Designed miniproteins, single chains, continued (3). Designs and how they scored, part 3

Each design is a single chain, and the fold is of that chain. pLDDT is the mean over its residues in the fold that is shown.

## One batch from the design tools (miniprotein)

Design m8075
Fold by ESMFold2-Fast:
Structure m8075 (fold): chain A 57 residues (1-57)
Amino acid sequence: SAKEKAQLEIEAALEAMKKVGEKLKKDPNLYKTGLEMWKEWTREYNKLLEKAREEAE
């Protein structure tokens, strides 16, 4: 279950990255904010991935 959860989180991360990219293309004024938001999101995702790995072991 933990590995399945991690896989779903990876897919969600990829989808989120694509959405951020599309938003930045549509509104350049969001460039700085959008970029920082996805960096923070990536950090949280990586923490979740590590937690899932720890729970699995």
Scores: mean pLDDT 67

Design m8076
Fold by ESMFold2-Fast:
Structure m8076 (fold): chain A 61 residues (1-61)
Amino acid sequence: SEEEELLRVLDALIAHADQVTPGQLEELIASAEAFLAQHPDSPLRGRLEAAVARMRAILAA
């Protein structure tokens, strides 16, 4: 599913955050939040929200 594919990409990027630019992280956060807005009842909502929170923490560091 799109949700599972997105989550896999986000998890992989979080694991390699030192190789990702701040701009790339911002674009991924925007994409994930847009997806959550379109799919509020997604069974993966909690996992996607956790991934977004982690990306935001990396960006803020």
Scores: mean pLDDT 75

Design m8077
Fold by ESMFold2-Fast:
Structure m8077 (fold): chain A 95 residues (1-95)
Amino acid sequence: AEEAFEEAMRYLEEAARYLEKGKETGDIKYYEKAKELARRAREAAREAARLLAEQPPSRENAVRFSAAGILIAAADFIERLAEELIEKAKKKEKE
């Protein structure tokens, strides 16, 4: 569970960095990479939540499970944002 949490956080941080690079360069490839990394972060966070759900109920596990939910929501937000930025960039190129 802890390794899956660390992996989710690392992918989210990388996704955010690529999102910034996309804004700085205007290159949609960075937004596509951010979207891919956000998806990987979501899968790692879901795996952490799954492993925690199999553990006995405890205050510590409840907090960790809530944290996994927050990471999933953050990953979904970054993926959606990257997708919107890709579409806007493509539309601007066509119009």
Scores: mean pLDDT 80

Design m8078
Fold by ESMFold2-Fast:
Structure m8078 (fold): chain A 75 residues (1-75)
Amino acid sequence: MEEEEVINKARELIEKARKAAESGDLGTAVKYLQEAIKLIDEAYEKGLLTPEQYLELRREVLDVGRFLGRKAKEL
């Protein structure tokens, strides 16, 4: 239950960051990505995520971060 809640919350934050980046709100996108990273890292340290789940969520964060980096360079 707690594990599923963490995964769902992390994915919600990643999706909010992606949508903010798509709308050009880079500050909001960075804020949501930072919140997602913190949640993912803390959950892994507490043993709430398997190594596989941690790597999958971190990859999703990196994909949005790369998109955000491309958007920042377009300015």
Scores: mean pLDDT 82

Design m8079
Fold by ESMFold2-Fast:
Structure m8079 (fold): chain A 96 residues (1-96)
Amino acid sequence: SKVAEDAAELARWVLELDGITDPVAIELASEFARVAAEAGKTLGEIFRAMDRGVEAAHADLETARRLIDEMAKELGVSPEQRERLRAALEAAHAKR
């Protein structure tokens, strides 16, 4: 859990450095990074997961769900982790 929390914090820090202020993009990128870290992925894969989270934040809901499914398959995350990403997407989308 510490590695997952550190990955989520790293995601927020990196997005702030890039001038990203959209709370939906920050929330999804941090959650995607957390899940990738929990799945034991490399730092490079964690950064790619963050990018997918930002992309999902800017996409329509159907496209975002597809991106989650594709990433979950590529990273080999559990069904529970995939459900958590979908829940984060729906919660973040509801804030718009």
Scores: mean pLDDT 80

Design m8080
Fold by ESMFold2-Fast:
Structure m8080 (fold): chain A 60 residues (1-60)
Amino acid sequence: MRETGEELEKQAEEAEKQGDYGTAAQLYEQAAVAYARAGDAESATRLLLKAEEARAKALA
């Protein structure tokens, strides 16, 4: 299945809700890459920040 940045972002949000911060961080990073490739630098930056926050929570 071809994942769009929006689909990856939704999957990351679901992982975060389940407390799987490591998976959420990885999915947010993948979503950011997808948005960057589509030319959406604003969404890419926002999702990289969410990935960083999720990684911090995974290490807590």
Scores: mean pLDDT 81

Design m8081
Fold by ESMFold2-Fast:
Structure m8081 (fold): chain A 66 residues (1-66)
Amino acid sequence: SMEEKRAKAEEESKRIEEGTEEVIAQNPKNAKYARAQMLRAIGGLWSEVDKEKGEELRAEGEKILE
């Protein structure tokens, strides 16, 4: 169901955020790229549940690399 997909997206997004924070803590020089990859991954995850949110997150990830 859509509720199950949304709950899964929320759970997986938190896992990606936690993993990204750990990577940044270990190598702060990669923070910019790690955050961009995180936003693109979370954006892709949300694209099936909330396309507007997914697109916004992906766009923010791309802007970080500019």
Scores: mean pLDDT 83

Design m8082
Fold by ESMFold2-Fast:
Structure m8082 (fold): chain A 64 residues (1-64)
Amino acid sequence: GVLRATSPGGAAAARAAAGELQKALPDVEAVAEGDVITVRAKTEAALEEAAAALERGGFRVERL
């Protein structure tokens, strides 16, 4: 599965959040491009965990 998340804190916040997701969730690949994070996961559970973490951080999450 894939999702996109838009940072409320711009590119720096997006990069920090992507790095934190990579440390916390080994089955998740997170890439920050500007203020947008693209998250890929091989399991639905990992994708939903990443989405919940980003939403708690104030990111606007769109599931693709």
Scores: mean pLDDT 82

Design m8083
Fold by ESMFold2-Fast:
Structure m8083 (fold): chain A 62 residues (1-62)
Amino acid sequence: DLVEEARKLMEQAVELAAQGKVDEANEALKYAGMGIEAARQGDEEKAKEYIEKAKKVLEEAK
C-alpha cells in the first residue's frame, strides 16, 4: 500500500543521511511524509505523486 511504500522510502532516506547526503535525505523524507499525509486524507493521486518524487530524489542521489 502507499503508506508502507512511503515508510520504506523514509528508511532509505535515513540510510542516505548516514552516508552524508543529508540534503537529499531531507528532501526525500519531506516528499515521503507528504505522501503518507495525502494517503491518509484519501488523496491517492497526490500520494502517488509525492511517493514518486521521493523515489526520484533517492535515485538521483545515488
Scores: mean pLDDT 82

Design m8084
Fold by ESMFold2-Fast:
Structure m8084 (fold): chain A 65 residues (1-65)
Amino acid sequence: SLEELLEINRKSLLAEYKKRHPDASPQELEAVKKQIDSNNEIAKELIKARAERGESENAKKLLEG
């Protein structure tokens, strides 16, 4: 599903950030998580809009799982 793909992406980005910044504070990591989540919400809305307009069968299938 789209939610599963976004969660995999979120975990991957956080793991890479921790690898590059091993001394990152919990507050810094929470800020990074919020930025990733914000970007993912924008991506979800764009995918939904395209599916609703019938402009992308791939977008529709991604939303269906």
Scores: mean pLDDT 77

Design m8085
Fold by ESMFold2-Fast:
Structure m8085 (fold): chain A 60 residues (1-60)
Amino acid sequence: MAIAEATKDFTGPNGVKIKKGEKLEILEQIDDTHVLAKSLKTGKEAVVDKTDLKLLSFYP
């Protein structure tokens, strides 16, 4: 289980809004640049660019 922090505000393709500093659980890697992540605050899932995330996992 990996946790990451959003480094900027962004909106997912399903309209989910993520604010800079929100913590996300990384559920699955979709491709080399995108992951499926779940907001720990709202419980909503979004497809996120890896470059917009800071990994906070103790075992990356």
Scores: mean pLDDT 75

Design m8086
Fold by ESMFold2-Fast:
Structure m8086 (fold): chain A 58 residues (1-58)
Amino acid sequence: MEEALELVEQAKRALEAGDLETAERLGQQALSIDPEVAEPLIREAVEANKEKALALAE
């Protein structure tokens, strides 16, 4: 559980920095350890990417 939480935290930092590739990689690693902990991060990342795409399209 703690290892998955650390990966989730690192993935969130990568997402905030705009490094989507690193965020996805770390998210998948967390998902393989504890999917319940990683699923909210993955959903949040998908929504954040959608919002950024809409803002950039303006």
Scores: mean pLDDT 71

Design m8087
Fold by ESMFold2-Fast:
Structure m8087 (fold): chain A 60 residues (1-60)
Amino acid sequence: MKGIYRVKEDFTARTPQELTLKKGEIVEVLEEVTPDKVHVRSLETGKEGVVPKSVLERIE
């Protein structure tokens, strides 16, 4: 899943390890953490954290 993704729906962090993202944000997927979660970096804010794969859509 490495690559550039768009956030499909708003996601609110529930733990310090998770990253809050808004729909339409562009993120870089750095690595897979679990079968359903990835570590990402927001290209808008530069912040990093874990988010569900289900909220992301690959754009390149």
Scores: mean pLDDT 81

Design m8088
Fold by ESMFold2-Fast:
Formats: C-alpha cells, structure tokens, sequence
Structure m8088 (fold): chain A 70 residues (1-70)
C-alpha cells in the first residue's frame, strides 16, 4: 500500500517531512520520535486510502493534479 503512495508528490513530501522531524530530535529520543511520527502518518495515510477507495476515481479522467484525491 505505502509503495503505491510513495510515487505521489504528496507522499514523498510527507516522508521528507517525517525524516526532517526525526533529524531535529536529540539522538536519545529519535527512535521514539520516529515511531510516533510514523504511527501518526500511517494512520493519516490509511484514512486517506480508505476514503479514496470509497469514492473511487478514474485513471482515464485525470484532470489537473486535483484528480489524485478522488
């Protein structure tokens, strides 16, 4: 599931932000901060995946980037 989202600009920016957030934390807290951030982002990504699956969307009807959220 994550592999398919990793190709999108949205998810790539999301992962970059996660890495930057963890890098800003002291080494002693990085493992915990990473696990917590990954958990939060995973929940958000799954919620988005479920919503997109419910609404559908059509590859053949790709308008401007906005269609990626259908």
Amino acid sequence: ALERFAASEDIVAFIDALEAEVAAVPAADQARARAEAIRRYTERVLARFIENGRTGGRPAERLAPVVSLT
Scores: mean pLDDT 60

Design m8089
Fold by ESMFold2-Fast:
Parts: structure tokens; C-alpha cells; sequence
Structure m8089 (fold): chain A 45 residues (1-45)
């Protein structure tokens, strides 16, 4: 479905931006683990 593909792309972009920002800020590993979990869940959709 084209709309779902577009949504997945937007969600992936947002997650990557959040991960990059968290790494840049030196966020705790717990936060990075949560973001990685969300990225994995998105990839499994």
C-alpha cells in the first residue's frame, strides 16, 4: 500500500533523527536501546 510505505519512510526518518540527536547529546544506553527497539519494530512491519 503506497500510503503505508510513505508512513514507514516518515517514521524511519523521525526515528533516525531521534537516534542521531540522542547520540549527539550522549543519552543513556537505556534511551538508545528504546530507540533501537522502535527501529526494529518498524523494520518488522
Amino acid sequence: KEEEIKKLGEEAKKLLDEIFDAVRRGAPSDILDELNKKLRELAEK
Scores: mean pLDDT 75

Design m8090
Fold by ESMFold2-Fast:
Structure m8090 (fold): chain A 74 residues (1-74)
Amino acid sequence: SSEIKEIEERIREIERRIEELERRRRELEEELKTVTDPEEKKRLEEEILRIEIEIGILLIELGVLKLILEKLKK
């Protein structure tokens, strides 16, 4: 089914994006451990929060798509 293929492709795209965001989050968390400047800390914390929000949204989309895929698999 073309519909199943499209959903599977979107799931793969989301999973790759989450992996990219998780890597970026880890990089920023490591950077945050070494920074002493309060303004720089705030900048890093804000970027981490933005990434966490994006991951959260993508995880919701991923969950919905996986439920749809399970229904389509009969």
Scores: mean pLDDT 89

Design m8091
Fold by ESMFold2-Fast:
Structure m8091 (fold): chain A 95 residues (1-95)
Amino acid sequence: DEFREQARRLAEQLLELARELLKVADDIARAIGLVLRAIGLLIELELGADPEEIIKRGIELAEEIKALAEKNGDEELVAKADKLIEEAKKLLEEM
């Protein structure tokens, strides 16, 4: 299923982005929470969660990653988060 594969790729990219944020964030506890949420999306998708639900929750997670990256002054992570949000929103429009 194309949407399931795209949802998995989004969750994998969010996990990578959250891990990058964890290396630079002053709010380590919040950054750890974002990493765990990304792992949770991957686990739920493997357990048969609806790809549309995973993509919607992925957008929320990406927005929170962006907010923490902005507070940390990491313009590169902000740009990466914005790109993922835009791509995920476009994917939902196709569903």
Scores: mean pLDDT 87

Design m8092
Fold by ESMFold2-Fast:
Structure m8092 (fold): chain A 60 residues (1-60)
Amino acid sequence: MSKEEKEEIIKKIKELLEEDPELTAEEIAEKLNVSVDTVLDALIEILKEKGIEATKEAIK
């Protein structure tokens, strides 16, 4: 996907996870009307940028 498109998806996912960190990839994909694969790719990048530690607390 394009860099611009990717940045938009990442930003929206970060916003959704800050509001509700219990959201699944499927729920995020549904809210953004994108594929689950797109969400998973973006989540991997978010985890690397934010640090996995903060995300582990949210998943628990």
Scores: mean pLDDT 70

Design m8093
Fold by ESMFold2-Fast:
Formats: sequence, C-alpha cells, structure tokens
Structure m8093 (fold): chain A 100 residues (1-100)
Amino acid sequence: DPLEELKKLIEKALEHMELATKTDGEEGAQHLKEASDYLVKARDLVLKHNTPELYELLIEMLERMIEILKNSEHGKELFAFLAERFQEQIKALKKLLKQR
C-alpha cells in the first residue's frame, strides 16, 4: 500500500529532521542525512505511483519540515536555506497536482 508506506516514510523523515535541529556536529549531520534519504524515498514513491493523494501528503510533509526548520535555534542560515528550497519544491508539486 503506497499510502501506508508514504506515511511511515514521512514520520521517519520528520523525526530525523527535528533531531537534526536539536543536535550539533556529526550526530546532527547524520540525522539531516537520514531525513534527506527518507524525503528522497517519499518523493520517488509519490512520482512512481502518481496519485493526487500521494502528492498532497508529500506537500504536507515538506510544509511540516519547513516549520521544524523555522523553529531551530542552531544552524539558522543552513536551515533557512533548506526551508527556502523546500518552499520551491512545494510550489513545483502543487503545479503538478493541479495538472492531474
């Protein structure tokens, strides 16, 4: 079930993103890498199955990641940059969703 699989990938990505904003150094970098890897898997799953419901969940995931990044007190410049890139991805995904 791609919907159930996507929800699990989203939960893991959000957990690691939150840990990345709270942890410095190598451990923080590892959590950021894990969050990125889960985001890539989620995106690939959504693009492969290509349904409106999956696009909407991916958009919601990115919006939640942006909120986590905005609330970070560490690495503000890097996290602001990542939030801006995620906002661009949301705009692209919303455009694709509107064409479905």
Scores: mean pLDDT 82

Design m8094
Fold by ESMFold2-Fast:
Structure m8094 (fold): chain A 56 residues (1-56)
Amino acid sequence: DGRNEELMEKYLTPRSQEIVRFNRKMAEELRKAQKNNDQERIEKLREENYEFIRNL
């Protein structure tokens, strides 16, 4: 999606890139859930974030 992705690939490790991309996806999903006022989905997304961090 632009210059920032090229910079990430150039300077960040593959693991760091996975973290950034996962966080972007989670942020987008969280924003959608908040717009839909879907608290259950918000909680599920938080759990997925914790699981991802635990597996780092």
Scores: mean pLDDT 76

Design m8095
Fold by ESMFold2-Fast:
Structure m8095 (fold): chain A 94 residues (1-94)
Amino acid sequence: GEARRREALELARRAIELAREALREAMRVLREAGDDKEKILRAIGTALRAIGLELDAERLVRRIRAGADPDEALEEARRLLREAEELLREAREL
């Protein structure tokens, strides 16, 4: 129903926000890494994952707006939000 569609949109938008925060953290770490090759590679990996997650969440928002099934969209939005929360935690631990 409409309530599940609205929840899916809210969760997908939250996933976009958290993915963007994870990217900002990874880019900050990359700038501060100096010559630490291992830290640079971890920061780059986190940044690429953040970009991919933001794109996936933005695609989900577009599919929901185009009439995707609300229950499937809600399940995917919950998964993307969990992945974004974990990625932001990892970015902060870099």
Scores: mean pLDDT 91

Design m8096
Fold by ESMFold2-Fast:
Structure m8096 (fold): chain A 64 residues (1-64)
Amino acid sequence: MEEIRKTVEEGIQRVAEAAKAGASDEELDRLIQETVQKLMELGASVEEVADAIRRMREAAEKAR
């Protein structure tokens, strides 16, 4: 649980920073997918993964 939460928070920060730096939607999607892969390896549920994807996409949108 702690590792999952930390991984989600780090993913959100990475995506927001990349979006602010002008990363393309394709590059942002790659960063999201890398975070999702890590979450799945940590045993995150389907709901936790879906929520993380939504939060990362929202963070990217707000950063641009």
Scores: mean pLDDT 82

Design m8097
Fold by ESMFold2-Fast:
Structure m8097 (fold): chain A 86 residues (1-86)
Amino acid sequence: EEEKRKRIIEEVVAFVKRLLEKYVDPETAQKIAEKVRKLLEEGKVDEAFDYLLEEMKKHVSPLEAEILATLAAMQYALAKRIAEEE
């Protein structure tokens, strides 16, 4: 199960980084994605996406931040469901 958890986190973090590269500079995208990774590794799923929402509000509109955080949370949910089927 550790391998499935690592894969889910890696897929979500990669998704977040790619998504954010269109809205913030590469260094900022990397730092945000890395913080999300650490929170997910600690099992703090809700905190990870709340962090993403609040951090992105500093860089984009509140609506855009909500959309980005929602897309990341949906990606996590999908990756988790796929892993459960395997």
Scores: mean pLDDT 84

Design m8098
Fold by ESMFold2-Fast:
Structure m8098 (fold): chain A 63 residues (1-63)
Amino acid sequence: MVLERAKEALKEGKYEEALRLAVEYLGRHAPRPGEPLDPERREALRLAGEAQHKLEEERKKKE
């Protein structure tokens, strides 16, 4: 659920909210040592990275 909300926020241009939701998901679902990264955690990392990249671009445009 949280991961889907992060995707929706990203699509709506709410990059700060998308980043917050993705980071929150990663914090609650951290992998155990030695455990391979599951598809949901990989998607959360991708969403966090994309949202962060978009936020950096918006900051540069305001400067």
Scores: mean pLDDT 74

Design m8099
Fold by ESMFold2-Fast:
Structure m8099 (fold): chain A 50 residues (1-50)
Amino acid sequence: SVDELLEKAEKLGEKGSPEVSAAMLLSVASGDEELVERTLKRVKELEKKL
């Protein structure tokens, strides 16, 4: 999940969503796996919106 979140953060930053990318990176830096998983779910939901 952490690796997947880092990969998506990189892609979203390039797509023009730097605030989402930053939030994802901060959740990873916290070392909290629960936050990482919650963030990943939200990102996947946002991706479905275009």
Scores: mean pLDDT 71

Design m8100
Fold by ESMFold2-Fast:
Order: C-alpha cells, then sequence, then structure tokens
Structure m8100 (fold): chain A 57 residues (1-57)
C-alpha cells in the first residue's frame, strides 16, 4: 500500500487533500494516514480519511 504522510498539526482536511491528489496520480492502493497519525488523530478521524480514500475523495 502507498502511504500518505500526515504530519503533526495537519488537519483532517489536509490529509484528505493529500490522499485525493495521490489517487489522482494513479496510486492503486492508498493508506490515507501513516501509523504515527494515531498520536494526533482520533480513531474516528482516521477511519473517515480511509473511507474517503476508498470512495475516491
Amino acid sequence: MKKIEVRPGDSVENALKKAKEAKEKGYDEIKAVTPAARFYLTPEEIKKIEEAVKEGL
């Protein structure tokens, strides 16, 4: 899986934008957040980002 880098201080909106741009560049399988994102994003926020990537947002 290709990983989208989410940095401390990135908003959920910025993470979604990065995931969308990566998908538009032809990534076939995307993980919207890095494992480190769990330290500054809630499980619900991570799930929403992953669902949006699967839906093509």
Scores: mean pLDDT 57

Design m8101
Fold by ESMFold2-Fast:
Structure m8101 (fold): chain A 60 residues (1-60)
Amino acid sequence: STAEQLAHRLARLPELAEEAGAPAEFIEAIRAGDPAAIAEALARVEELLREGHRAVQELL
């Protein structure tokens, strides 16, 4: 279900944000369950992760 996929994505957001190089304050806001930070992270972390994934593939 879509709700279950969202829950898994939310649980991984802090780790994904850390991998994407987000500042510690932002990661802590996500861990604290700040809805505004979570919403912004969902939009931005996916884009940053896609960019990072492409960079890692270039390194290999």
Scores: mean pLDDT 67

Design m8102
Fold by ESMFold2-Fast:
Parts: sequence; structure tokens; C-alpha cells
Structure m8102 (fold): chain A 83 residues (1-83)
Amino acid sequence: MEKSKETVKKNLEKQKKLAEAYRDAADYLRGINPEKGKKGLEEVKKEFPDEVNAMSDQEKLEWFTKKAEEAKKGAENLEKIYK
């Protein structure tokens, strides 16, 4: 199917958005910036409701932190391809 700069750009934008959502969700669980963090947590729950609902707050914090780093690296890799 179509493999264009637009497809890479959309994937890059999605990865950056997810990285921010995971980071904000982790901050929410740490008690930092609760309004922004709550939105990040809701975004992550939309993607992975079953996993998130099964985890304790400590497990969520560790998982969100790891996923934020993974999404950031994914965005950096896509950005190199896009440019």
C-alpha cells in the first residue's frame, strides 16, 4: 500500500503524542501536574485498557515510564527516516 512521507509523518506524530501521554500518566501517579497527567492516563487507557486495568499503581508507573522511553526512541528513529 502507500509508503510515503505522509505515512511516516503521521506515525511520527502518533509516537510523539503517545510518548507525551505515557510521561504525563507517570507524572500523575507521582502526584505531579494532576490535570495534564489525568489526560495522559486517559489516552494510555484508550490504547491498552486491559493491561492498565490489571496493574497496580506501582506497576503502572514502571510500565508508563518504560513505554514513554520506547515511544520517544521510536519517534527519533522515524524522524531520521522522514528527514
Scores: mean pLDDT 75

Design m8103
Fold by ESMFold2-Fast:
Structure m8103 (fold): chain A 60 residues (1-60)
Amino acid sequence: DIEKKVLTALQAAQDLGLSFTAREIAEASGIPQSAVSRALKKLVEEGKAVRLKDGRYTLA
């Protein structure tokens, strides 16, 4: 499940006190950036992730 892998990557970033771009999540998870971007958009719409300035994301 792409969304679950993206959430796992966001959790890992949060544990480090960081936020990640879609590209950084793609590199960390091994998922194509286009698929990560679609999953992130859906997760933000579901209230599970927050889009920050400059395209960075964190858990809600």
Scores: mean pLDDT 81

Design m8104
Fold by ESMFold2-Fast:
Structure m8104 (fold): chain A 59 residues (1-59)
Amino acid sequence: KEKEIKELEEKIEELNKKIDEIAKKAEARGFYSKEEIFEESELTMELIKAIIELKILKK
């Protein structure tokens, strides 16, 4: 239980960091590339799944 919670928290942190990095690069250029839009959407979906799993485990 605790190990699973820690692994999910680390995954959420990693996903947030990747999303933030993409957003910062896009903001510096003033636009999102097609690749960045796709990557951000995929990472966001993974983040949502991890958050849901974490909430279930913390019950």
Scores: mean pLDDT 80

Design m8105
Fold by ESMFold2-Fast:
Structure m8105 (fold): chain A 100 residues (1-100)
Amino acid sequence: KEEKIKEAEELFKKGVASLRQGKYDEAIEYFEKAIKLYEEAEGKDSPLVARALTMLAEAYLQKGEYDKAIEVANEALKLDPDNPYAKAVLERAQKLIEEK
C-alpha cells in the first residue's frame, strides 16, 4: 500500500513537471499512471485520486482537449464536490468550447 502511494507520488510530481514544461501528452500519461496506483492503494473515492484527476483535467485543458478536460474535471468533482481547482478547470473548459 505505502509503496504504491510513493510510486504514485513520484509519477504525480513528474506529471506536474511535464505540465509546467508544456509536455502535455507526457503529463497526461504520468497522471493516468498515478491515478491507477492511488486507486489500487486507497480506493477510487480517495482524495489522492481526486487531486490527480484535477491535474489530469488541467493537462487536457492546456492541450486544448476541452471535452476531455470537462469529463475528467466532473470525475474529480464527484469525489470532491467543493474542489475549487476542479471547478476552475470545468468553468475554463466550458467557456473555451463556447468561444469556438
Scores: mean pLDDT 85

Design m8106
Fold by ESMFold2-Fast:
Order: C-alpha cells, then structure tokens, then sequence
Structure m8106 (fold): chain A 60 residues (1-60)
C-alpha cells in the first residue's frame, strides 16, 4: 500500500507539472481518496506530495 501511494502521488504530481490539473486531481481522488482544490501545477504537485505523505503516515 505504501508503494502504491508513492507511485500514485508521483504520477499525479507529474501530471500537475505538465498542466494536466484535472487529470492530477482525478488521479489523487480515485487512487488515494484525497480531494485537492484546483490551483497552479507547481502548487498542486507540492500539495499532492504533502497529502500523500500524510496518508502514508496514517496508514502506517
């Protein structure tokens, strides 16, 4: 599960950095169960990474 969380977060952050904001938001919602607001790609990528770490710690 930890490896799956990390992989999903990385994929979503890469999508956000490419400007695929809607796809990044959908991926973190569907794979991680996390809701994130629409924001700039860099800010969204940072938020996704932070939320993924929080979810990892809650799962451990």
Amino acid sequence: SAEAIGKAAKEAAELALKGEVEEAIKLVRDKLGIDVPKMSGEELAELIERKAVEKYLESS
Scores: mean pLDDT 78

Design m8107
Fold by ESMFold2-Fast:
Structure m8107 (fold): chain A 62 residues (1-62)
Amino acid sequence: NAMVDALVEAAIAGDVETARRLAEELSKQDVNAAIEAYNRAWEKGADPQALAAAGEVVRKAL
């Protein structure tokens, strides 16, 4: 899934704004894919600020 990969890459790069926007869009389309993207970013040691922003968006979508 291209959006899942893009979110993970943005989070690893520490691009908080892009990670947040992708998390919002992905959560609207497929919240399970957004959860998967967050978990993959976490496992890969993504930037803590990007993870916090994406995680907050996903949590609010549930």
Scores: mean pLDDT 86

Design m8108
Fold by ESMFold2-Fast:
Structure m8108 (fold): chain A 108 residues (1-108)
Amino acid sequence: MPKLSEEELKKLEEALELIKEKKYEEALEIAVELIEKNPENALAYAVAGVALAYLEAYPLAIKAVEQAIKLDPENPLLKKLLEAIKNKKIEEAVEITEELLEREKEKA
């Protein structure tokens, strides 16, 4: 995985905080901006997937996480995230995405 910039990591933290505040559309906007600036940012796709799942856009949520898996196929947490979203365990999906972000920070 390419290392994410400090700015990308801070924006991902902001998006997750917005999800916890139930500001799902604002969280999705940040994730989409990150994807547009860096389409290899697997974590931005993961955050987009969680926000889309809360917005009940499940087909788009699944597609976003599948793109994250494509970008980081060796990351078992992304496959676990996909399963959580497919089973509508969205709170578990948030916890998995927080763990993904913490592991990425350890590389920065």
Scores: mean pLDDT 86

Design m8109
Fold by ESMFold2-Fast:
Structure m8109 (fold): chain A 60 residues (1-60)
Amino acid sequence: TAYAVNQDGEVREVKQVGENEFEGALLGDTILLNGKQYLVTEVNGNVGKAKLVGDGELPA
């Protein structure tokens, strides 16, 4: 399951629709997937494209 964390710290479940592409992700969101952390750097319509930035877990 993939999660998006926005700049306000709100956590939302997002759908992975392609390699590093997440439906419902917004520009600047942090994506957490399978113990990896991604940053959304591009948005086309309702799909955010993310770049791997390190390891990460869901916020406590």
Scores: mean pLDDT 78

Design m8110
Fold by ESMFold2-Fast:
Structure m8110 (fold): chain A 60 residues (1-60)
Amino acid sequence: DEQFNKVKKEFTELIRKNGGSISTKEAFDLIRKLLAEGVPLETIEKAMEEAQREVIKEKK
């Protein structure tokens, strides 16, 4: 959960920085960085999807 929340925060910050979206290139760059840090791919995928949904939901 702590690792998931940290990864989710990084994706959320990246999405906000880019005006509410994330490009494939930016997503891949962050995924590669997190994999190099030892974060499981499944955790990264779930965190990215949840962060994107949360940014959208935050405005509703």
Scores: mean pLDDT 75

Design m8111
Fold by ESMFold2-Fast:
Order: C-alpha cells, then structure tokens, then sequence
Structure m8111 (fold): chain A 58 residues (1-58)
C-alpha cells in the first residue's frame, strides 16, 4: 500500500507540493488531503486515493 501510494504521489501529486517546502520526506511537503478531496481534486479512483492517503498518513 505505501509503495503504491508513493508512486502515485510522485507521478501525479509532486507538482502540488506546498510552496516553499524544500526539505524532509515527500509526504511532509504535501497537504493532508482527505480521500474525498483526493478523488475530487486529482481525479483519482477511490482505491488510488486510499493508497495516497495511507502514504501521507504514514
């Protein structure tokens, strides 16, 4: 789950990192979106959104 979430983040969400966040792991540079926000904002499937959320919450 975490490895799949990391891949989706790198491929689809990296351009949406928090401005000015230039240090630490990739998960720390991203906002903590809900599953619903990930689906609506990025067009992810529910399964993909859950994988991303699991990665961000780790």
Amino acid sequence: AAARGRRIVREKLVPYTVPGSTKGPLAAQLPKWSIEELIERFGLTEEEARAVKAFLDA
Scores: mean pLDDT 66

Design m8112
Fold by ESMFold2-Fast:
Structure m8112 (fold): chain A 94 residues (1-94)
Amino acid sequence: MVIVRIDPRRRSASVGDIATISVHVDDSDHPDSLFHVRAILLQNGDSLSQFVRGGEIAIFNFLVRDRGNYTIRIRAIDLDSGQSSEAVSHLDVY
């Protein structure tokens, strides 16, 4: 089973800040798997991706351009099993 954990799950930021999201991925059935981890800012469709091994942390940095309430969707795909899992983080920009 693919596990995705995001830190922080909610954050406030100001326009011009860099919002940093840390993503921990693991698969209890495949601890050595290579994951494709994608972070999507749902409001504008911007996306970043990384390849990480199970137990590693993927770090995503988003430049905050506009005020609003943002949802960052993380999707991790285990490339060995094809299994995937998702988690969300919220970014409130003032």
Scores: mean pLDDT 81

Design m8113
Fold by ESMFold2-Fast:
Structure m8113 (fold): chain A 71 residues (1-71)
Amino acid sequence: SELEKVLEELEELAAKAEEALKAGDLETAREYLEEMVRLAEEAPALSEELKEGARNALEAFERALENRELL
C-alpha cells in the first residue's frame, strides 16, 4: 500500500539521520529530517498527528543546532 511504502521510506531516512548524528554530521542529519517532513506532508494516508510530529522534530533539531552555535 501507499502507506506501507511511505513508512518504509521514513524508516530508511530515520536510520540515515541517526547515522549522520552519530558521525557528528549535523547538516546531513538536518537534510534527512527535512526529507522525512516532506514525505510525511505529501502522504495523504498519514494522520495529521504524524505529520505534526515530524514537523516538531525538525523544528526542535533546528533550534538545538542554533543554540549550539551560540555556545
Scores: mean pLDDT 74

